# Designed miniproteins, single chains, part 37

Each design is a single chain, and the fold is of that chain. pLDDT is the mean over its residues in the fold that is shown.

## One batch from the design tools (miniprotein)

Design m1342
Fold by ESMFold2-Fast:
Structure m1342 (fold): chain A 64 residues (1-64)
Amino acid sequence: SEAAAFDRAADQAIGLGELLNRLLGPVYQPVIDQLRAYRAQGVAARDAVLALLRELQRRAAELL
């Protein structure tokens, strides 16, 4: 379902944010908090979640 796909994308983004926080210090905490808020909003926040996921994936690729 779209909801399940959205939840997976949000969880992936949160997980990447938490990984980056662990590596770089708590500078990603506001992004994680925003992603949790978007996850609670559901599929209406999909584009915002996907944009943040893409940015976090880009940063993770530079560090890992």
Scores: mean pLDDT 85

Design m1343
Fold by ESMFold2-Fast:
Formats: C-alpha cells, structure tokens, sequence
Structure m1343 (fold): chain A 65 residues (1-65)
C-alpha cells in the first residue's frame, strides 16, 4: 500500500541519519517488494518506494564507516 511505501521511506531516512545498515537494507527490501508486487498502490506510493530504495542504498553505504 501507499502507507507501506511511506513507512519504508521513513525507515530509510532514519537509517541513513543513524548509519543503521540493517534497517536501511530492510527498508530497501520492503520497497522493492512493494514495487515488484504492485502493492505500492498509487503513483505517489511508487515514487515513495523508489525514494526509499535510493535513501536506503545510501544508508547501507554509510553504515560501518
């Protein structure tokens, strides 16, 4: 759902801020699942899921530094 995409985006933002690689990876996985299964629901949900993947990948890269 669009709400799930928003939660994934929030988790990705928090993970990037906290350098939490595990939470970042989880957010990326959830966002990819929503996009692949069509569960992002709306065009806004799809954009939020794409942003969650982008920020989550940045968070994973920042983790362990």
Amino acid sequence: SAEDAEKALEAAKEALKNKDGATAASAVGQARYLLESGLADTEEGKKKAEEAIKLGEEGMKAAGR
Scores: mean pLDDT 80

Design m1344
Fold by ESMFold2-Fast:
Structure m1344 (fold): chain A 63 residues (1-63)
Amino acid sequence: KSEVEKAELVLKAAEEAKTGAEAAAALHDARQLLSTTKDPEAIKLAEEAVRIAEEKLREAGVA
């Protein structure tokens, strides 16, 4: 799969995360992709996935 396709899947996983565990998994995958990809579009999508996953984790931690 292209790096952009991987980033799109990770972004979708972050957007669809319903639990802290799902958000943590999406955050991990997004960070892994950011550490390895050189594609500017994939970087942009992975950065958005990190942002969404971090927001969902923060919301899950604020009870």
Scores: mean pLDDT 80

Design m1345
Fold by ESMFold2-Fast:
Structure m1345 (fold): chain A 60 residues (1-60)
Amino acid sequence: VKALVRAVKDYTATRPDELSVKKGDILEVLEILDLETARARSLETGETGLVPTKYLEALE
């Protein structure tokens, strides 16, 4: 089972490698790059990109 997370607030991508998310979106974490950045796939859009980890909350 891959890790699922929820966006806790809206984030708009500021770079081409980033993913925009809306509060409440469910994402699959593909890779943790560092303490501040994860690569995730949006289950809403199917798009993949980098998201700041502070905008994500782990699902139980």
Scores: mean pLDDT 79

Design m1346
Fold by ESMFold2-Fast:
Structure m1346 (fold): chain A 90 residues (1-90)
Amino acid sequence: SKLLEVAKEFEKQGLKEIAALLRKLAEDPLNEDVVRQLEEEMKKIGMSKATQARIQKALAEALGLSLKLSEEEFEKKLEEIAKKEAEEKK
């Protein structure tokens, strides 16, 4: 699961609360309370737009939702966001 992969990345970075919420969403993707808590924690830590988009993609996949973009197009947009952030951050 992409949600579990993203959760492992955050746990390695010390973001244990976000990682725990992502694991709960991987088990129950329709849990609206967990989605709300995740959004609040992401806002609290000032998470980047690229990282937020990766979480949103993983959640959409877990829900079985079809993305408006193909998987390849979505990955390309994530790379463009990350590249722009890198150009602004030294």
Scores: mean pLDDT 66

Design m1347
Fold by ESMFold2-Fast:
Structure m1347 (fold): chain A 79 residues (1-79)
Amino acid sequence: MSVARFVGLVLRVLGALLDGDVEAAIEALERLRELAREHLSPEQAERVEEAVERAIEALRAGDEEAALEAILEAIKALS
């Protein structure tokens, strides 16, 4: 399993948020969802996908707090 790829994408999302780069954060979240589908069980992939979808929606709405909460839930689902 590509644990390093998951960690790299999580760091990419967090870095993009610190820079205020919403587009880069969304791109990294979409990549995280793609890797989850390829490398995790269907149950884990579904949890990551739901959390990623909420994070993307929150970012598009400008709700950084809701986006961070959803990102943390995605990280929990990866464990």
Scores: mean pLDDT 81

Design m1348
Fold by ESMFold2-Fast:
Structure m1348 (fold): chain A 61 residues (1-61)
Amino acid sequence: DAIKKEADKEIKELEQEAQKKQEEAQKLGSEKGKEALKFSEEAVKKMEDLTEEVKKAEAEA
């Protein structure tokens, strides 16, 4: 499904950015990690939204 392919691509990009920020949070820890974790949470929320959009399209098939 084209929708799934596009969502997967964006999810991959968000996952990579989220992992990068999460790794920085783990490495730097403490205060700096807090902001990185916050950004990671927002990225995860976007990924969830994209996944849900794909699920909706599939379910309505």
Scores: mean pLDDT 73

Design m1349
Fold by ESMFold2-Fast:
Structure m1349 (fold): chain A 62 residues (1-62)
Amino acid sequence: MASGRALAAAFRANGGVVSVEQLRELAAGLPEAALAAIVAAAEANGGRASLADAQAALNSTA
């Protein structure tokens, strides 16, 4: 199960930015709405999501 803490750790391991494909794998345990919001944030940033963008998207879908 992917938690916010697990996502944060993965972002740090990748220098704070991950690709959309890697996000889907890491966030497989999140609700679809949260995953969709994170992917949308990544697309807005040229296909890469930062930890801050992922956290903001999760907070918006909670």
Scores: mean pLDDT 67

Design m1350
Fold by ESMFold2-Fast:
Structure m1350 (fold): chain A 57 residues (1-57)
Amino acid sequence: MELVEKAREALEKGDVEAAEKYIDEIFNRIKSGEKLTEEERDEIMGLRAEVLRRKAA
């Protein structure tokens, strides 16, 4: 999923806001019925946790 890669790249660059927007778009697609692999789901949850950690700190 291209959005997962974009979210990862945004976090690597320190752009937490861009990463959050990509993650939100991923969750919107999941709500619309897009299927993810277990690997993709775990990766997205990890990226979301990192975004929340950086925003909460």
Scores: mean pLDDT 79

Design m1351
Fold by ESMFold2-Fast:
Structure m1351 (fold): chain A 56 residues (1-56)
Amino acid sequence: KENLIKEAEEYRKLAEEHFKKGQDALAAGDTQTAIEHFKKSAEYAKKARELEKEIK
């Protein structure tokens, strides 16, 4: 239970980090890099949600 909570928090932080990098890339006009980071953000957010469902 504790391990799943820690893992979900880590995936949430990775999702936030990649979302931030995607936003920064988009602001800089680097659409390709922004898309790659947004895809990673969505992937990590999905993993966090799946783990959070398991610990409810």
Scores: mean pLDDT 81

Design m1352
Fold by ESMFold2-Fast:
Structure m1352 (fold): chain A 78 residues (1-78)
Amino acid sequence: DYEEIARELVKGLPHLSDAAPEKLAEKLKEQGVTEEQARELIDRLSKLTPKEKARLLLRFILGASVDEVMAEVDKLLA
């Protein structure tokens, strides 16, 4: 579930904190992110560079909503 999603989200990211998957899983649970939303997030983030992806995941951990993160992804891909 969220642990597996968090691991997939951090896949291929160098130098990200060992705590990042755990914190991401916590935020996904807190915000009630659906499986569909999580899959869309994984797909869209996969189109970013590793550093862009890491930055957005860090912002999510620090309190940004999934909607805010998705809006930033859309902006970066525009």
Scores: mean pLDDT 75

Design m1353
Fold by ESMFold2-Fast:
Structure m1353 (fold): chain A 101 residues (1-101)
Amino acid sequence: MAEAEAAERARREAEERVREAEERLRAAEARFEALRPALSPETAAEVQRRLDEARTLLAAARDSLAASADTPEASTAAALEAVRAAERQIDEAEALIEAGL
């Protein structure tokens, strides 16, 4: 019972972090699209690659959370790892946009 409650709590926390990262990615993508003409082609390509990688990582996090019904601890941990990796890609993309202006 206590372990099941802890696993459910961890899953809810991971789901919230995925949602927050997805919102952050959408904001970064919108900002990039608006500022793209001001960036060099090389910087724009790198930002696009980082944002695309973040999107792939967040999709993987969602898939891991969907699988967590069968393997709760391992799937939740995998989702959190993917979210952290996505957050790093978003941070780097935002930094590249600011440096390229």
Scores: mean pLDDT 84

Design m1354
Fold by ESMFold2-Fast:
Structure m1354 (fold): chain A 97 residues (1-97)
Amino acid sequence: SPLEQLPFEELTDEELDRLIRKLIEMFNKGKSVEDLTEEERRLILRTPLDKLEAHLKEYFDKNLIPEEVLKGLSKEEAYQRLLDLFRKIREEILKQQ
């Protein structure tokens, strides 16, 4: 896999912002791995969980998460749900290899 050749490549904030926006869209619309482009799949596989966790936490701390994601959920619950969605999608992409 070409992704295994760049284990130290740092993700840009713009790439992390795109990923967070896509996860929010997928969560709100009940979308699955089939709704992802090849570029979005590569971004998910390249993104270390700890980088996503840190950037997503900043989104919640700064109140940048849309109201529709938080509606009926606490910030902590919404944070966990988005991370669980990321893990699930990443596992589904890896199973297709």
Scores: mean pLDDT 78

Design m1355
Fold by ESMFold2-Fast:
Structure m1355 (fold): chain A 59 residues (1-59)
Amino acid sequence: SLKEEAEKIKKKIETEEVSPEEALEYADQLAELASTADEETVLVLGDAIRAAHERALKL
């Protein structure tokens, strides 16, 4: 599901498995998914997007 995928992406970002540049790419992808997601999934996507932006600040 989109929720499970978003949680997996967030974990990869939080464990620094992705570079700051890759985190920006994930943020864009997650934002596009959030535009069509249900309310519960949007909250999880929002958390993942925030984690990606925080990682990208180290760019």
Scores: mean pLDDT 78

Design m1356
Fold by ESMFold2-Fast:
Structure m1356 (fold): chain A 61 residues (1-61)
Amino acid sequence: KDELLERLKEAIRNRDLAALTELVPQVQTLELSEEEREELAKLADEVGDRNLADFFRHGPA
């Protein structure tokens, strides 16, 4: 879990779309706390990816 979250944060900061495409579905299978999801959403906002930030805050439709 922790290694996967670390890789995901790095992919967000680097705008690595290939890594995000692979890692995001895997993170969805984990029970993330609201705090963990908000931290990921803030990182996405910081790099300018509003859609990814909304995805982490609210989950997929």
Scores: mean pLDDT 74

Design m1357
Fold by ESMFold2-Fast:
Structure m1357 (fold): chain A 73 residues (1-73)
Amino acid sequence: REELNSLSRVEQQVLLTLYSAHPRALSARELAERLRLSQSTVSRALNGLVKRGLVERENGRYRLTPKGLAIAS
């Protein structure tokens, strides 16, 4: 999909990890642990995904939007 291919490698990994956990929201720490990346790297990718409307933040945790689900599926 064009939108998935426009994402950075880290943004793609974060999006797909959130897809596997959907509808459960994950913290930046949980994503960093699963992906074996630093929390700062994951937080930067999450900010990009939120700006694109693919991920939403709730109570310090992150979950796919309906648009994010469509791109990740």
Scores: mean pLDDT 82

Design m1358
Fold by ESMFold2-Fast:
Structure m1358 (fold): chain A 85 residues (1-85)
Amino acid sequence: MDAEEDKKRIEELKEEAYKLLKENKYPPNTPEGIGQLVVLLEEMYKKYPEETMKIRREAAALAKQGKPEEALKYLAEKLRKLLKE
């Protein structure tokens, strides 16, 4: 059923995103790469809501300034630090 397929897809996106962060790599600026970062943000928000919200706001500010690649790099760097805690 759709719900089980969605859960499996989300789990795969989480695993790929964690792997990229551990290897000091950034997700590509593609729908797949953005999806990986979104899934990681939701996971980190559950553990570290205040820190994750701050990271999201700062990244959103960069994106609004027309710097989406810098926003994605900022998100990846900050999420990597949270994962190492």
Scores: mean pLDDT 70

Design m1359
Fold by ESMFold2-Fast:
Structure m1359 (fold): chain A 56 residues (1-56)
Amino acid sequence: HMVSPEALERMRAAAEKEGLPPDVVEEVFRLQDEIEKSTDPEEKQRLAERISELLK
């Protein structure tokens, strides 16, 4: 599933709207970028779970 730069911006805006701390917002953005760059299914799964935990 391809994520555009616009989608990443929306994700960041949504996280900020949820009242997450700036550090958490930055970490979520970084993890999302890592998922896009990774080709390892195991790593992608782990990163996705980290994002889910941070956004919970």
Scores: mean pLDDT 72

Design m1360
Fold by ESMFold2-Fast:
Structure m1360 (fold): chain A 89 residues (1-89)
Amino acid sequence: GEEEIKKLEEEAERLIEEALRLAMQALRTSTKREDILRAIALALRAIGLRFDLELLKKADLSDEEKIKKLEEIIREAEELIREARELLE
């Protein structure tokens, strides 16, 4: 239970940091207004996931509910990474 949750928390943290890093890189390198706005939106969503993760760590939830919510955060972070990488191409 606890060991699995800790591994998922660490994975979520790594993916959120990568998503934010790539979104900020896209923001710095983008020249088109639409791409700049998309990069800003991705950065804000990554910051939101950081907030959600911090709240989840402090939440009084079952291990099963924590794992489910961590998997959701991980999926969202992976999607943000994919979208940010598309802006960098």
Scores: mean pLDDT 89

Design m1361
Fold by ESMFold2-Fast:
Parts: C-alpha cells; structure tokens; sequence
Structure m1361 (fold): chain A 95 residues (1-95)
C-alpha cells in the first residue's frame, strides 16, 4: 500500500510538471488514499493535491486538501511542511 502511494505521488508530480492537472489530481488522490493516515506521505499527497486545485481555481477543494495535509504533517511531526500547508491555506482563504 505505501509503495503504491509513493508510485502514485511520483506519477502525480510527473503529470503536474507536464501540465496535465487532471491526471495529476487522479494520481495524488490515489496516493492520499493508499498512504497511511497521519503519515508524511499522505500529507505530501494532500499538499500537492491542494496546490493543483489552487492552480485550477478550485479554492474549496484546495482548502480541504491543505487542512488534511496540515493534520497529517502534524501527526507525522513534520513541522516545516505543516507550516508550509498553513501558509498556503491562509492565502487561499483570502481568495
């Protein structure tokens, strides 16, 4: 399951880099689903998912993704990434 999550996270990053945001979202959603709850891996999947939704103007979905990323990074003890997600959440809430 964790290996599948890592593969989907990597695939999502590749599609995002190519500008294929629909495929990036699909793979980031699969990464988040397959990653353990409260893991840094699930936090990273939700963080990237939020960034893609924000680029597409879907601010409601970006907020939900960033909130979940914060919860997972806090549970994993990854303070720097939790703070990154909080900054992104604050900025998207202004839109």
Amino acid sequence: EELRARLHLAAGKVYEKKGDFEKAIEHYERAARDAPEGSALRGEAYLNLGKVYEKLGDFEKAIEAYEQAIRDFEAAGVTEKANEARKLLEEVKKK
Scores: mean pLDDT 89

Design m1362
Fold by ESMFold2-Fast:
Structure m1362 (fold): chain A 53 residues (1-53)
Amino acid sequence: SSLEELIAQNRKAKETLEKYLEENPDMDETIRLLLELAIESTEFLIERIEKKL
């Protein structure tokens, strides 16, 4: 279903961002904070969608 595909895409995005942060520990602090916020946003979207299924 399209909702399951959206969840899968958001999980993949989250994993990609988490891996990037882990592989780049010395990145710019502002960029790190923006990416961490993006990860948190994907987590909230996944949880919200799963609660409606």
Scores: mean pLDDT 83

Design m1363
Fold by ESMFold2-Fast:
Structure m1363 (fold): chain A 73 residues (1-73)
Amino acid sequence: MVTAEEVADALVEKGILPREFAYPLAKVLVERPDADFRWDDLAAASGVDPETLRAIVEAFRATGTVEAIKAVK
């Protein structure tokens, strides 16, 4: 139901990830919700702390909604 484009747009709008990282991450979240992430590697590449990235991904995984991403911090 939720598309990778919608998730990517929410991540970019919130200022969590630049567009180049938001779309690939959104695709994995939508298509592979059980995928493991290397949080520290993603944080280093994006400039976002791993705790914030993890909170956003876990919120989305728990609810399946873009509103959960927007509600994080």
Scores: mean pLDDT 70

Design m1365
Fold by ESMFold2-Fast:
Structure m1365 (fold): chain A 83 residues (1-83)
Amino acid sequence: MLRSITESFKKILKGSGLKPGDKVGYVPGGGLIPTAVKEAIEELGLKPVPFDTMEEAIEALKKGEIKYIADGVGNLEEAKKYV
């Protein structure tokens, strides 16, 4: 089950226009989803960046410190829906 979730996130990230070495934010909580997200980021050669809150991740995205948030927010254009 974990592997299927990881593969699903890898497909989403591949479709997002990210390049190897790009930073991808996520919010590490306990459980299966944060683990699968981190694995998907790492397997694609992207750089996982953990944040304590979604608000901190969105601020980092706005500042250009990360390229994407893998926890339902997406890229900068998609994040504009939350501000």
Scores: mean pLDDT 71

Design m1366
Fold by ESMFold2-Fast:
Structure m1366 (fold): chain A 84 residues (1-84)
Amino acid sequence: MKEVLEKLFKEAEELVRQGDRAFKEGNYDKAIELYQKARDLLQQALDLLRGLRATDSPEYARAQARLAEVEKKIEEAKEAKEKS
């Protein structure tokens, strides 16, 4: 279980980095796609932690904070695309 959570967090972080790069290159569609994939992995981490009744855990707080950050990045990328 711990290994699955760490894998989800690492993969989500990697996708966010790829999305940030795509955003800087003006590839907003690619950035949105990558951020959405990261969001899905973070949602999986939250669902897993809820199943374990670990909602008071630092890992749950971490997943919630990262999910909120990724959702904001998706919104910013969509706005940038509309202005392009």
Scores: mean pLDDT 85

Design m1367
Fold by ESMFold2-Fast:
Structure m1367 (fold): chain A 61 residues (1-61)
Amino acid sequence: DVEELIKKAIEAAKEGDSETAVLYLVKAGEIGGPELQERLGEAAKAALEGDFEKAVEALEK
């Protein structure tokens, strides 16, 4: 379920775990299609840069 994967990514980002956050975002993007992949890509980039606040904001909309 895409929503469950995004929720897990948000939880990982709030814990400062960029590796786990990106893993869940990649899985969600593979299921959700290109529009979702674009939004999740922004969140993944922020998480990789250590900007977890921005990553969570991108996922919560």
Scores: mean pLDDT 77

Design m1368
Fold by ESMFold2-Fast:
Structure m1368 (fold): chain A 90 residues (1-90)
Amino acid sequence: SHLKKAEELVKEAEEYAKKAAEAIYKGEDEAKVKELFEKAVEKIKEAAREAAKAGEVDLSSLTEEEIEQGARDAAEAQIKAKLAEIEAKE
């Protein structure tokens, strides 16, 4: 189902966000962090589209630019949250 696919894509986005946070925490290459961030953004966008197909989200009032920006903001928030979790465990 579209809902099941959206849930799987959300989990993939969270995994990329966690990897990006770990890369930031370890001081890894900026290009690697950017790659992981862009992967998280893409998974969030795909999840939103699948959720819309399932009737869980209405995207009809949003432009593609607003969807892109929303996904980028969500990915950044997830990465910051994961980075805070890593820092709290040390």
Scores: mean pLDDT 85

Design m1369
Fold by ESMFold2-Fast:
Structure m1369 (fold): chain A 65 residues (1-65)
Amino acid sequence: SEEELQREVDEALAAIYLYLGKKLMEQGKYDEAIEWYKRAVELSKGTPIEKEAQENLKKAEELKK
């Protein structure tokens, strides 16, 4: 269904955003990483990667201090 396809697309996109956030974290670009992680969290709601996205966002926000 269109709803199932959208869910799969959103999950795949969330995984890509999570990857981009992690790459930015490696570069010390915490503000940019936070923006990508926020997008990953929104798109990952109800998916297996939701918790990972939330945990990475929290770590990035803590390191921005």
Scores: mean pLDDT 85

Design m1370
Fold by ESMFold2-Fast:
Structure m1370 (fold): chain A 73 residues (1-73)
Amino acid sequence: MDKARQQAVDGVYQSMLDQALSQGLDKDTAEKIAQQSADTVQQSLDDGDSVSEAAQKGSQVFNKLVEQELKKK
């Protein structure tokens, strides 16, 4: 992988993990949501999307997954 792209994906994972934990999700759930969002960013980049498009897609997946978990409470 491109090292710069890998660092961007890792940064998205860490940021989203911190956000999920701050919203009161448990560690296992927060890690799964952050990983799925980071995987979405990676897939978008692999599909030829720009970094900005990949970040937007990852954020959309993150927000949907967080909303679903909060709705269960």
Scores: mean pLDDT 80

Design m1371
Fold by ESMFold2-Fast:
Structure m1371 (fold): chain A 67 residues (1-67)
Amino acid sequence: AAPTPAQREAVRNAAATLYLAGYSDEEILKAVETALRALGVDPDVARQTAEEIVKELKAAGKVPALP
């Protein structure tokens, strides 16, 4: 199943917070994918959605230069 709009928004907001806290793209991608899978999202859909969220946050300039 795909995530609900509310689930996607919550996970996107969490990902934005992780970017502000200094996590890498790879760490955030793993965290988002894991969170979506924990919510019952299919693994392939969770990965696709995680990639979309990371891309959106990077495009929005919400990714600071991190260590």
Scores: mean pLDDT 76

Design m1372
Fold by ESMFold2-Fast:
Structure m1372 (fold): chain A 67 residues (1-67)
Amino acid sequence: MLQLWQEALREVAEEAEKRGEDPEIVELLRKAAEAEGDELKRLLNQIGTKAPELMEEVQERVAALAA
């Protein structure tokens, strides 16, 4: 569900910022949290390419929120 993905992206963005992750990646996560459709897909592809570990964290967070 879109809402779970947006919440997961928001939470991971906050945690990544607290850890001192690349500000560019944190900004991509924040933009993705507010995006839908093709825009969200493009942002997720960028995150997966630039920060695959953070993309895995987002996927794990979506699974946790859906449980």
Scores: mean pLDDT 83

Design m1373
Fold by ESMFold2-Fast:
Structure m1373 (fold): chain A 66 residues (1-66)
Amino acid sequence: PREAADRAAKYAYQGNGGKAADILVQAGASPEDASEAAFKAMILASMGDVEGAREVAEKGLRESGA
């Protein structure tokens, strides 16, 4: 859901990839997919692409069947 992706992107933007991954796992992503999505979101957020970070988190949830 969008709300979980928005929250994960917020923590990724703050540099807290562990919390971002935890949020995605709680929303139904596998630990591997959650970690990959959180890592990519942190990279995009570090480049100032907050919307891209959210989209990557949402895509990770969809690909995990969450």
Scores: mean pLDDT 79

Design m1374
Fold by ESMFold2-Fast:
Structure m1374 (fold): chain A 60 residues (1-60)
Amino acid sequence: MEADIGVVEIMAGVGDLFASKGDYELAIEEYRKAAEVAAKIDPELAEEMRERAREVEERA
């Protein structure tokens, strides 16, 4: 299925939404899920998602 990148993008967007509301724990969870999906298709994208989770962890 060619929708895998789209799924990662949606998960990252949900993470961004939670982070903007100050719900950092939920944001981190969504970025980690995005990283797991991305790791199966694009390791570089997975690393970007892990980095976003780490940045949110620093703000929490």
Scores: mean pLDDT 79

Design m1375
Fold by ESMFold2-Fast:
Structure m1375 (fold): chain A 80 residues (1-80)
Amino acid sequence: EYEERIAKDPNDAEAWYNLGKKYLAEGDYEKAIEYFKKALELDPNSKLAAEAYKVIASAYLGLGDFEKAKEYEKKAKELE
């Protein structure tokens, strides 16, 4: 469980990213965005950074926030 990984090491960016994906799959877009942003704060140079921006954009689309979705899609593109 990724929550156990975070409890042992709160700087485990991959665990925060995967927890975000769990909440995205459950339709909890606000929690998903929170956890993906946490992963990016911990490791902004991660191989996961571009992917994290893409999934944040998807979560914002789920919330109906099209301006934020567009912003994060652009951020993902800039990292590729």
Scores: mean pLDDT 80

Design m1376
Fold by ESMFold2-Fast:
Structure m1376 (fold): chain A 63 residues (1-63)
Amino acid sequence: MDPVIEAVRRFLTGEESLEEIAERLGLSPEATRRLKEDIARSIKEGGEDSLKILARVLREHLA
């Protein structure tokens, strides 16, 4: 199973917050904050939907 797809599913269903997902995947608090800021900025500036933005940003931070 793709951990990015699973993380997106859990976030959308309300099973986990973005911060809980970041902790489970081993991101630092600073990385988690940056992830949240990147998602918020991309939603406001980009034409992508929240799912695609979340999946892309999570992959970047996990690489």
Scores: mean pLDDT 69

Design m1377
Fold by ESMFold2-Fast:
Structure m1377 (fold): chain A 55 residues (1-55)
Amino acid sequence: SALDKLSDEELEDIRNELLKTLSKADQEEVLKKMEGKSAKEKLDILLSYLKELGS
């Protein structure tokens, strides 16, 4: 994915900005899915969650 070209810091910044757009309940749910994952995996999980939520 295009995410493979980004640094861990850039991935974390993007993730944090996207998380701020979610409700507290959605943030809690997605953060639970991210537990113990890498920066890249966390952003992939969040993007997948946003896609499902928007569908």
Scores: mean pLDDT 78

Design m1378
Fold by ESMFold2-Fast:
Structure m1378 (fold): chain A 71 residues (1-71)
Amino acid sequence: SQQQIEAFQRVLERDPSNWSAYVALGQALFDAGKYEESKEYFQKALSLDPSSEEAKKGLEESEKKIQEIKS
């Protein structure tokens, strides 16, 4: 939801290294249909924690949706 997006953005303003907040924001943006923004946040999460399976999955699904829209 928009409220969740705003809440996680505030978390990241205080702690830009919080990889779990990037994952949560990526998921919220994906649910809102904002796939390109979702991809960017999952990429940020992976740069901070390369072992995050949730971020890897989110990145793959976001890329898939972007390709479906642009094909």
Scores: mean pLDDT 82

Design m1379
Fold by ESMFold2-Fast:
Structure m1379 (fold): chain A 68 residues (1-68)
Amino acid sequence: SNADILKEIAEELNKDPRIKAELIGDDTLIISGDLSVSEMIGLVLRLIGDYPNLEVSVEGDVITIRAK
């Protein structure tokens, strides 16, 4: 399910102590941390490149991944 994919993404991102990834409900992942947004987005896009139907957006210093 999309929730399982987002949970796996969150667990992988949270292996880096500079990044905090939090699953909200079953369709939204919020990413923040002690890195610049440019550094975080680079890591996020590398990780999710193989997952279809995920939408990435950036607002301020926070990255959001939503299941389509």
Scores: mean pLDDT 80

